# Designed miniproteins, single chains, continued (2): the designs that were tried, part 11

Each design is a single chain, and the fold is of that chain. pLDDT is the mean over its residues in the fold that is shown.

## One batch from the design tools (miniprotein)

Design m4376
Fold by ESMFold2-Fast:
Structure m4376 (fold): chain A 61 residues (1-61)
Amino acid sequence: SMAVIEEIKKLTGQTILSLEEAEKLLESARQAKKDYPELAALADESIKRYEKAIELLKKSE
């Protein structure tokens, strides 16, 4: 649904169209936290936003 996509864009700053795309972004954020521990706080914020985006997508359909 368009409304869910717009909500996710406000939350993440990215257009995420599918659950698969959201899950790939979450995995990338988790990997970035491992590769760049100095940026862990920023990575954790991105992880939380992507986890919430996944929840919204799962509830939409």
Scores: mean pLDDT 82

Design m4377
Fold by ESMFold2-Fast:
Structure m4377 (fold): chain A 80 residues (1-80)
Amino acid sequence: SHMVERLIAEARRDLELVRKTLEKLKQNKPSEKDLIVAYMLLIGAEATVLLMERAGAPKEEIERFRKEVEQLKKEIDKLS
């Protein structure tokens, strides 16, 4: 559906923003505030994935996004 396609695009944009934020933080010692911002962005991406599931997105696609969220969370944890 158009709704599912738009949510998928939004989740991809949100996760890309988290990735780019983390790449910048890896180049300098991140502050606690920077890590909080990265976590907040990741929470937003996870919320979009939940909306995708509720909208009936394919299970395989939901699982791919959830794995990416988990990987990014682990990267943030390593910087803490």
Scores: mean pLDDT 84

Design m4378
Fold by ESMFold2-Fast:
Structure m4378 (fold): chain A 61 residues (1-61)
Amino acid sequence: MDEEINKKAREAAKEVEELAKQGKLEEARRTADESANELRPLDPLVADLLRHEAEKILEET
């Protein structure tokens, strides 16, 4: 993975986790979707990993 793309994915995942902890599950899901869609044309594998991590975060909250 490209370093910059991976960094953006990590930051998005952290934002999703923070929103989920605040009980903003809809906002967290929206953030994950928007970030994954932005990353998809750059690196679809990273976008899929971000979606997977976001689903894990939302399930565990």
Scores: mean pLDDT 78

Design m4379
Fold by ESMFold2-Fast:
Structure m4379 (fold): chain A 120 residues (1-120)
Amino acid sequence: VKELIEKLKKLIEELKKLIEELKKIETEEKGIKELAIKIAEEIVKLAKELVEALEKGDIEKAEELLFELEVLLGLLGIVRGIAKLVNAPKEFLELLDKIIETAEELIRVAKKAIEELKKK
């Protein structure tokens, strides 16, 4: 499971970098941008807590955090849909898509790490 935890740490750092790039995008849709950033930052926070739970072998806590991450990813998808509807800048939509893709990969790796811990 150590290799999967290291992969999660790398994905968290990638997500943090994408969020910083998203913050630099100028848009008239300030509220949508602020909401997307807040959700993405909460995903980073919960993902860090998930890594700690996995390092401790706390399967119950890891599954709880995974569920919360899946909910936040769903909300971020809704925000992305609204951003498209209001014609947010292409660069903003492309960065938001990369954030969503990175979060999806993070959830996929987290599920695999939890399953490997359950075999113990």
Scores: mean pLDDT 87

Design m4380
Fold by ESMFold2-Fast:
Structure m4380 (fold): chain A 58 residues (1-58)
Amino acid sequence: IQELIDLLGSPDPDVRLRAVGQLGQIGDPRAIEPLERMLGDPDERVRAAARNALSRIR
């Protein structure tokens, strides 16, 4: 899980998008706070994916 959380800090939005999707599928509550920070991401796709991921975990 930590490896995917680390990828949320990638400069590549496609890498961040993939990490958000995987964290949502895994559903580990340790990802909740990192995913909440992704709601402020400059890339709209990443923000949308973070909303979806959080709905799966919460």
Scores: mean pLDDT 80

Design m4381
Fold by ESMFold2-Fast:
Structure m4381 (fold): chain A 87 residues (1-87)
Amino acid sequence: MSIKELRFEIEQVIRKYAPDLSESQIILAVDFIISVYLDSKKQKLSLEETLARIEEAIESIANLFGLSPETKAKIKEAVLEIVKKAL
């Protein structure tokens, strides 16, 4: 999966489960998750370590934007599956 494809898939998940977020919030969330993914790749982290860091990134985003626990859980599940396919 290319970075462009990974970014697109993550953006679609966020738009689906958090449709009330502003365009700027969506862009910030996608950029942050992608930056954590790229840093994990640069550091040659394991699959498990990469997924843990992505999960922490989503927790931080959800807390920052005041997302419900239910919305957060759905975004985590979907994004982690996308990242597994990209690894």
Scores: mean pLDDT 88

Design m4382
Fold by ESMFold2-Fast:
Structure m4382 (fold): chain A 94 residues (1-94)
Amino acid sequence: ATVEDAKAVLRRIRERGRPLSAAEFGALSEGERRAYLALEMFELERAVVLAIKESLKRAGKEVPKEVEELLEEHERFERAPIEEQAEYLTELAK
């Protein structure tokens, strides 16, 4: 995937919301599909890591630094401009 593929995906999500329908995914180019799947995997990682943190917190256990650092990385991505998000997704899609 190229940075332009990732930007096209991010723009489409901003216009139509997430997740994309099967028809919308099918209309994507190969590079755009790779960028979209990279985004979905990144979002899945966030959901899993957040669930682990909440489970540890409920059990009265210490949250590992690595868990907090991963969540901070996800928060940084969410606040980043579209150009920076696209570069990040392009690296993940390799």
Scores: mean pLDDT 83

Design m4383
Fold by ESMFold2-Fast:
Structure m4383 (fold): chain A 95 residues (1-95)
Amino acid sequence: VSPEVLDADVELTLAIIRLVLSENAYKKAKTKEEYEQVIKDLESLIGEIQRLIERLEALVKTGDPTAEEGLRVAREIYEQAKELLKKAKEDLENM
């Protein structure tokens, strides 16, 4: 496995952990300040996942099958993070 693929796998694992933490924070959020923090954390995470997707797309061009699987997972968590961000913003607007 190339060092670049290993680095991407570590970053992907950390992104998954951060998404789970953001989902838990969203479920526990009761104040405007708590929702604002969830939104900020998700916006940061979405930006990092987008950059990871770009790097994984470049690695896929090399024909590495582990990069293809990583790209699939990265795209899935990207959509999940965007959906959670949408819900958090809607809940904040309705407070």
Scores: mean pLDDT 87

Design m4384
Fold by ESMFold2-Fast:
Structure m4384 (fold): chain A 68 residues (1-68)
Amino acid sequence: MDEQIEILTKAAKEVKEIGKGISSRDVARAVGLLLRAMGLSLDGASVEEVKEEAERAIEYVRKAKEES
């Protein structure tokens, strides 16, 4: 549980930091991916599954910022 909380917290921080200067729509979509990662954690998914989904949120904001 604590490991997954750390992963989710780190991902949320990264999305917030990278999300500076991208559209509100792209930020909302990235938040949706983070909520999905949280849902997986609450459903008892593995640390690896939660990490993969959280990384998708980070990748989304990175790509959105690069293409802006």
Scores: mean pLDDT 79

Design m4385
Fold by ESMFold2-Fast:
Structure m4385 (fold): chain A 92 residues (1-92)
Amino acid sequence: MKYTEEEIKRDLENLEALIDEVDARIARMKARTPSPEERQELARLVVAAEIGAVALKYLVDINEVSPELKKRVDEIYERVRQAAAEADAVLA
C-alpha cells in the first residue's frame, strides 16, 4: 500500500476541482428551480466527492505524509461533508 505524497496531492487537486463544481451547482439550484436532470447530476457528483474524500482520508492515515498535506485533506473532507449536507437540503 505505497501511495506517494505526489499521488495523494494529485487526487486531492481532483477532489478540490470536483467540490468547487458541486458548490457552484448548489448555488445555481438555490437561485432557481432545478430541473430533474440537474438534481440527478448534483446527486451523482456529491456521491463521487464523498467517495473521494473517504479514500483520501484513508490514504493520508496509512501513508507518511507532511502535516501540511494531512491538514489540507482534513479541510477538504470537511468541505465535502458541508457540501453534501447543503445538497441534501436543496434536493429535499
Scores: mean pLDDT 83

Design m4386
Fold by ESMFold2-Fast:
Structure m4386 (fold): chain A 66 residues (1-66)
Amino acid sequence: AEEYFNKGIKLAGEGKLEEAIDYLQKAIELNPNFASTYNVLGSVLLALGEDDKALEYFKKARELLE
């Protein structure tokens, strides 16, 4: 889980947004309750102009913290 999350962040920082999404989705599959993964995925989607999808992931992250 942490390995996929860290790889996703690295790829996002390099501007490889589509690859970052793939690794972050794998991180969610392994640990669906890790709010940070949803926040990072939301940020990547926002960078791609996928605002509605980004908002869904930000909402899920908030839900997991409450």
Scores: mean pLDDT 82

Design m4387
Fold by ESMFold2-Fast:
Structure m4387 (fold): chain A 83 residues (1-83)
Amino acid sequence: MEAEIAVGVARIMAAVGRLLMSKGEAEEAIRLLERALELLEEAVGPDHPEVAEALRELAEAYRAAGDEERAEEARRRAEEAER
């Protein structure tokens, strides 16, 4: 179904985002991880383990970019999604 395809696409985007983080391209990783998060939230809702994982990865990307405020917000949202 369309939602299942969206989750698959989001997983690929998250994997590429992790690769970009390993290359030190935090800003590019943020853009890709934000898009992956958007697709996951639309497909499975905000209270899902995959959304929590994407938010944790975004928090690390935001910290690497020096955006402490967005990093803390993403971490908080990830904790809520895992409950």
Scores: mean pLDDT 81

Design m4388
Fold by ESMFold2-Fast:
Parts: sequence; structure tokens; C-alpha cells
Structure m4388 (fold): chain A 76 residues (1-76)
Amino acid sequence: ASSRDVAELIGEVLRLVGLLLDPNASPEQLKAEGERVAETLRRLGKDDYAEKIREAMEKGDFEEALRLAVQALRDL
């Protein structure tokens, strides 16, 4: 199950890293990519990680959102 969703999650995490390293990236772009990560994690049955990522994004803690996404990938 979900090899395609795992590949999508990896791509979403790499895009989030790229946005975090881009000084011209807006908070709206970071939040949009974080929401994609959270939605993919919900499809993978990782609802707890998805919720924590959304909470981090609402707080503007994009580094914590990335840390949680990487942790979720490790725990697959």
C-alpha cells in the first residue's frame, strides 16, 4: 500500500526544504506545502503527524513542521 503516496510525500518534503532555503518564499507558500505534507500523511494513516504539522504551520514554526515530516518518513 501507498508506495505512490510515500513517493509523493518525499517530493513534498523536498519542496518544503527548497521553500525553507529560499529567502523569497512567502509564509503562504510554506503553509500550502505543509498542508500538502499533512494531507499525504493522513492518507498514509499518520493522522497524529498530520495534526502536529498543521499546529506547527499555524504557529509559523516551519522548521518544526519539516522536522515532524522527516520523522514521519522515518516511522513509515
Scores: mean pLDDT 84

Design m4389
Fold by ESMFold2-Fast:
Structure m4389 (fold): chain A 56 residues (1-56)
Amino acid sequence: SKEELEARIAELRARKAQLEGALADPSVTPEQKADLRESLAAIDEAIRVLEEELKK
């Protein structure tokens, strides 16, 4: 349903905000930041796909 898609998008956006916060932390290592960026890219793609599905 539309409501289920909106709920999933909201959860992914909350997770994205959490990971972006971690990327801003200067104590995080370069290796950890690379992993965080990869996770963020995957989340951004998932949000994009779900938002496109909402438009149908």
Scores: mean pLDDT 85

Design m4390
Fold by ESMFold2-Fast:
Structure m4390 (fold): chain A 82 residues (1-82)
Amino acid sequence: KKKQELIKKATELAIKGRKAFREGNYDEAATLYEQAAKLFEEAGHLDIAAQAYRNASIAYRKAGNTQKAEELEKKADELEKK
């Protein structure tokens, strides 16, 4: 029950992040994708969380935040290797 609520919130945030990214609001998109990734990770969906962290990394890089982009890319790689 609780995990399903986390997945629902994460999915809503990922949809908002995708919209922000398409509109060129890369800072907003990065924050929304990172929040979605954390909720997917909390729900135990590590593969989906890794994809969301990679999307956040791409958005941070487009926003000019290279340090944060590299941090989240490393996080995604670690989650995929389990």
Scores: mean pLDDT 86

Design m4391
Fold by ESMFold2-Fast:
Structure m4391 (fold): chain A 58 residues (1-58)
Amino acid sequence: MSAEERARAYTARGLELLTQRRYEEAREMFDRALELDPDNEQAWRGLGLARGALEDLA
């Protein structure tokens, strides 16, 4: 599996975790995706959503 393919897999998992309200785990998946593909726009948007939700819980 290429780095880009793995980044897409982590991004998909992060989005799934967001729907489950598992915001800390979603953030970790998006961080991993961005380590593999820093230009992944979906991962950047997902990370923003996860961080926003975590701020609301604080």
Scores: mean pLDDT 82

Design m4392
Fold by ESMFold2-Fast:
Structure m4392 (fold): chain A 74 residues (1-74)
Amino acid sequence: SIEEIEEDIARLKKRIEELKKELEKLKEKLKKVPESKKEEKRKLELEIEEIEGIIALLEAVVAFLEKRLEKLKE
């Protein structure tokens, strides 16, 4: 149903916003890590890349569902 798709979109958008907030926090933390702590920097960079990848996948799913919803509404 239209309502179910709208609820799924809303849930995914909320998750994306939560992940974006976590991403900003990690990026800010990365800026504060000393150059001498290369291992900690590498770990944060990998974590940032993983979250960015997850956001991109979820945004693609949202776009797919929004296109589906638009067709159902005409």
Scores: mean pLDDT 88

Design m4393
Fold by ESMFold2-Fast:
Structure m4393 (fold): chain A 94 residues (1-94)
Amino acid sequence: SELIEKAQELVEKAAELAKKGTEENLEKAKEHLEKAVELVKEIIEKERPPRETLVPEAMSDPRLAELLREGKVEEALELQAELLIKQLEEKLKS
């Protein structure tokens, strides 16, 4: 959970920078989001975090819930990473 929490912390910092609306701050926000995306991908691929590290927002996807019911934790984590990456990219646009 610590590494996923760190990725979310980078997203929050990016959101704060984006609020300021300057070109410099928008570029820095993008850099933070890119680092968060890479961290999530690496965590899922190499460390296979336990179910407890699943982000609550990603839990709203019915496909994720079904995979968890079937005990397919690895596939669920891969789907969660995809959903989290998408959310991070949308944060950059917001």
Scores: mean pLDDT 62

Design m4395
Fold by ESMFold2-Fast:
Structure m4395 (fold): chain A 64 residues (1-64)
Amino acid sequence: GMDVLLEVLRHELAKVVGEEEAERIVAEVRTLLDQGRYDEARALLASVLGERAAESAVAALKAA
């Protein structure tokens, strides 16, 4: 489900920004998704992973 995908996302983000910042980003993404703020979740992820990877990640999380 979504929690498994968020854990995978945390590990990928940690490779770029480190574990502490990755945990912060994943927590914010979860909050934004819970609020239906998909464009903001995508923009946050795009700042680290780039637009294409962020769009793909948000689409997968929405489908979970």
Scores: mean pLDDT 85

Design m4396
Fold by ESMFold2-Fast:
Structure m4396 (fold): chain A 81 residues (1-81)
Amino acid sequence: TDEAFELFEEGSRAYNEGDYEKAAEYFEEAERLLPGHPLILLNLGTVYEKLGELEKAAEAYRRLAERLPSLKGLGKEAEKL
């Protein structure tokens, strides 16, 4: 929905400003409204990495890989960024 995309944009803004805790909250809420969306899962993985929440980051990347088997390399590429 539009609401999920607005939350995603707010999360991206918070992430760019270095507020990783707020970014995680926005991305978590966006995922609740739009479960399993690849872009949201990717950003959850990256924000959890910034917070040092490595197990949560790994889970987000695993879910991303499961959702997009043909694009499962995307999670590994995100880890290099």
Scores: mean pLDDT 78

Design m4397
Fold by ESMFold2-Fast:
Structure m4397 (fold): chain A 125 residues (1-125)
Amino acid sequence: SYHELSEEEILELIALTSDPDPEVRREALLKLIQALASDNPRMQELMAKHVSRIAAALVAATSDPDPVVRALALLALLLLVQRYGHLFSPEELERIRAAVRAALADPDPTVRAIARDVLSAVESL
């Protein structure tokens, strides 16, 4: 069932992307992906309000030891850039580019493929 996330729940999900348990990190990223993909105006407002915090957490997650977490983080970054990329400072965009460029050399082929899509989206801003 779809659950409407509160601002507090969004901030908790951002924190859970760095949880010691990789299953918790994966679930948090999947829920953030759902929030980022939402066409609900309230959710879009909350994503825009916390865009810098979300970007920082996702950039950190691109270096996660779990390849599934890295792939989900890049998929979340793709949605974030496509829908909210216009809200970033040049410094924030450069941090995203640096993380994505590093992910192009990732040992996992799925991570590399998603990283190429994110780089294309960033270069389209």
Scores: mean pLDDT 90

Design m4398
Fold by ESMFold2-Fast:
Structure m4398 (fold): chain A 75 residues (1-75)
Amino acid sequence: SEIEELEKKVEEAKKELEEAKKIRDELNELGRQNLPAPQKYLDEGITSPKDIEERIKKAEKEYEEYSKKLEEAKA
């Protein structure tokens, strides 16, 4: 159903947002210690704080949009 598909998209967006925030927090901590970003994040294209902030913004927008659509579908 449309509701089930929207619930899945909300869950996926929430998981992405949580993951992106964890990466941001890890990179910020490493930056405070003057340590480089792990290669695994560089391989994902996260080469600067700007890259992770953009990923967070995208995930927040998707979470907000799908949550709103889900509320509208349940009304």
Scores: mean pLDDT 81

Design m4399
Fold by ESMFold2-Fast:
Structure m4399 (fold): chain A 100 residues (1-100)
Amino acid sequence: KAEELYKKGGEYFAEGKFEKALELFKKALKLAEEEGNKELVARVLLGIGHVYVVQEKYEEALEYYKKALEIYKELGDKEGVEEAEEEIKRVEETIEKLKK
């Protein structure tokens, strides 16, 4: 059921319905945590980070990407680690440019 909310959140994100996507991702996060599905928790955290990037809430996006990175490291998921590190780098570069 957490997976279904995550998929639906991703569909709304693809449609540009970011507030609805965020609502569903946050519900998916809570359920994935209750289910102990660490892999899904990390994926949902990345999804929340992507919504915050689109909303130009870069500090919040960075927090969620870093949480996803820690979980991927714990799981030994090299692909997830690389993805989270790349998104963190992009957001940090954006923050630096905005601070001038």
Scores: mean pLDDT 87

Design m4401
Fold by ESMFold2-Fast:
Structure m4401 (fold): chain A 84 residues (1-84)
Amino acid sequence: MELAKRAAEAGRAGKGAEAARLGIEAGERAGRAGDLEGAAEAARAGLEAGRGAPGAEGAGAAIAGIGGAIGGALAAGLPMPASG
């Protein structure tokens, strides 16, 4: 999924807000297509963006990627992971 890769690149470049937007879009599109691997890739891209930019922007990108993947999974009919 190209959007997930772009999210990771934006995060590494210090563009946390851009990385967050791309991560959300990647997850939503993958979920609507029933592409579970694409949704997982969006989550990984978000986490990697967070690792590359420690701080609020990096954390935001990681959260956005995870949120997109969860949204995608729900759209694909998967059970939502419950908070402990």
Scores: mean pLDDT 61

Design m4402
Fold by ESMFold2-Fast:
Structure m4402 (fold): chain A 86 residues (1-86)
Amino acid sequence: MTTLVTPNELLMEVLRSMGRTSETATLGEILADLTMYAVKQGLLDPEDPYRWLLEGTKLGEIFGAKEVDGRDLDAVLAAILKQATI
């Protein structure tokens, strides 16, 4: 199922660095872009690729956390993204 969300300004900067120019994206597209960003920045724990080490990073600032579990990324990201109800 496809739900479009509007990222915040800091998240949009990360997405644009990965080549995204749209102001809206699906949750899955955002997760894919953030996963690639984490890989490129070397933020994944070598012992556990589901553990994202975010301390001192833009993602850490976006999530307000020093680390996140990649298995819960959809729930974590959904919690920080603003959703408008009509």
Scores: mean pLDDT 70

Design m4403
Fold by ESMFold2-Fast:
Formats: C-alpha cells, sequence, structure tokens
Structure m4403 (fold): chain A 69 residues (1-69)
C-alpha cells in the first residue's frame, strides 16, 4: 500500500521529466492516500507499518528526485 504508492511514484520520476514542486504535491497526495487507507483498515497496526515503509521509501525517493533534478 504505502510502499507501492511511493514505488509507483519513483518509477514515474524515472520515466517522466517532472518539476520538483509538482513532484512534492504528488508525493504528499500519495502519502496521505496511503496513510488514510492503512488507517481505515488497521489503525493500530497502520502506524507501525506506515512508519517503516515511509522511512525506507522516502529515502529512496529523495535520492531519485535529487539525481533527476
Amino acid sequence: HMQEQIAELLKEIKGEDIDMEELKAILERAIKQALEELSKKHPEEAEEILKKRLEEALKSLKEEIDKKK
């Protein structure tokens, strides 16, 4: 869920030339959507899973964004 959302976004960055501002907006939406979805399914477990996935995916995403820019 969360990881898939960020992974998909990462792939789009590699394939398309996107502005950093737009990228940030898309990333924020993807994160919010994943958070909302996870929270609805398992609010207690969602926080734990989300934190782990978010940290790992965000680091990878930032590296790709920085390299593309």
Scores: mean pLDDT 62

Design m4404
Fold by ESMFold2-Fast:
Structure m4404 (fold): chain A 102 residues (1-102)
Amino acid sequence: LLKKAEELIKKAEEYYKQGDYEKAKELVEKALDLIRQAIAQARTIAELQRALDLLLRAGKLFDKLYKEGAISKKEARKLAVRITSASLLAIGKILDLELAAR
């Protein structure tokens, strides 16, 4: 899941550079869904840290898409909430795994 999400983000970043904001948006949204599934299935701190890095990259790309007018303010807020919620879930799981070690 995380490998596919990373590949989708890389491709989305490429489409953004080409000015294809619609394809960039679609690929980042698909990557976000895969990242959320990966967090739910994650069993290691390393996987969760990788997911957090990908969420940060997705957030930066959505911010750029919003500034270019490719997504609405409402859609940008919805995506920000999704990224924040996924990040909090990942952070909580990291804490749980650290506590479970003792």
Scores: mean pLDDT 83

Design m4405
Fold by ESMFold2-Fast:
Structure m4405 (fold): chain A 67 residues (1-67)
Amino acid sequence: LTPEQEREVELALLEIRGAIALIHSKATPEQLKKARELFDKAVQAAEEGNLPEARKLLDEGIKVADA
């Protein structure tokens, strides 16, 4: 990863962590289960340097939690 990509990965991981904290306090059990699955995939994608996939999965997880 380039230094710029590493910074983007760190930011993506922080956003995922924040989203996980929020859904634990507000989402239904069904939303929590689905959102957690998506966030786990987002973390894995970010760690692999696949930032577009990580952002897509993060957005999907947040959308599920807000549904």
Scores: mean pLDDT 74

Design m4406
Fold by ESMFold2-Fast:
Structure m4406 (fold): chain A 55 residues (1-55)
Amino acid sequence: MKEKDEELKKKLAKKLGISVEELIEALEKGGSALTEVAGVSPEELMKIVEELLEN
């Protein structure tokens, strides 16, 4: 099950156009940093995450 979480992070990072390492660092900074590093709005980020979780 932990491997599924790593795959989701990889897919999310690819969709945002950032590395997995950058994704992890942004998440550790408390969430809003992810929208800053990826250059996407919170609405866009939420949509991408929901799509990955549902499919």
Scores: mean pLDDT 72

Design m4407
Fold by ESMFold2-Fast:
Structure m4407 (fold): chain A 81 residues (1-81)
Amino acid sequence: MAEEKIEEIRRLAEELEEEAEKSKNPELAEKLRQLAEEARRAAEYLEEKREELGEEETARLAEEALRRARGLAEKAKKELE
């Protein structure tokens, strides 16, 4: 369901913010905060567009947003730690 996928994005954003706060590397912390903000904005956009896009397309885009955010966070951790 699209709502559950959007909630996963919001939860990921919260997790990224918590990781940023606990990070000892200020460059990594800043990057994780930026990714958390991007994730929150993506969730808001998808929730606003849900009726126009439909459930299936919204869920697909939400999965892409989750994959992108997780991939970029992993890359940042690899490059900065």
Scores: mean pLDDT 83

Design m4408
Fold by ESMFold2-Fast:
Structure m4408 (fold): chain A 82 residues (1-82)
Amino acid sequence: MKEEAKKAYEEGQKLFEKGEEAIKKEDYETAIRYYQESSAYFTLALRLAEKAGDKELVEEAEKNIEKARKNLEEAEKKLKEK
């Protein structure tokens, strides 16, 4: 595994956690931003992991992209409810 892929993945995880913290505070606008940034880092990690042949990290990145997308959708629904 390339260190760059791992660092991108770790940054994605940190941003995802910040999104979850924002949800607990009912700060849905901030949560949306963090989940979007998290998804971008997981997508970067996926591309770097594919180039490195790191199939385990590819699978983990794909799962976390899907999870971030679902959490983003829920945060957007909550924001529209006001």
Scores: mean pLDDT 84

Design m4409
Fold by ESMFold2-Fast:
Formats: structure tokens, C-alpha cells, sequence
Structure m4409 (fold): chain A 61 residues (1-61)
């Protein structure tokens, strides 16, 4: 569901702002996505959004 996807993306954003590495962020997305029952397509989308957000934060630092 869209709400589950948004929750995973939000938790990833919190980890990024806390200084987590890309590897840690992606492991968090995969763990939470599987726990919340995200489809493989939504999990892939959540990973892409998390990677883009992580890169944007690093570029702005």
C-alpha cells in the first residue's frame, strides 16, 4: 500500500539525517519493507527513493 511505502521512505529519511551509511539505509529499507509486507515493486521503489535522498543529503553537506 502507498501508506506502507511512505512509512519505509520516512524511516529511511530519518536514518539518513542521523548519519547512516548508504549500506545501513538500504538494509533498513529491506528489513522494514519485508516486515510491513511491501510488494517487490514497492520495495524496489523505496530503495531507489532512499538512494536518491541519501545522495542528495551527501551532496548538500
Amino acid sequence: SKAKLQRVVQEAANAILAGASLEEVLKLVERLGKELGLSPEDLERAKRVAEENWAAVQAAA
Scores: mean pLDDT 84

Design m4410
Fold by ESMFold2-Fast:
Structure m4410 (fold): chain A 101 residues (1-101)
Amino acid sequence: AEAKLEEMEALQALFRRIAGLAIEHAGKRDPAAAARLRAVQARAEARLRELIERARAGADAEEMLSEAHLVVSEAFGEIARILREAGVSAAEFRALVEAGV
């Protein structure tokens, strides 16, 4: 249970780093895209925080971790769509993530 809580916290930290890189990069090209990315990050971080707190309160940490992975996967899908609409290719975003992580 404790190890799974640590995994959720690590997942949240990784998501925050990647989302931050996307926001900074998109903001240089399209401030509106950066605002949309911040909204996606805020919603995902709020949900991840809720899942972590539920795990701390005695909810099944394995179920909470599985839900956290789904939240992050969905958020990355939205980030990829927003970046593509702003003219950032999948290859460009991948290079950004590999350089920033």
Scores: mean pLDDT 84

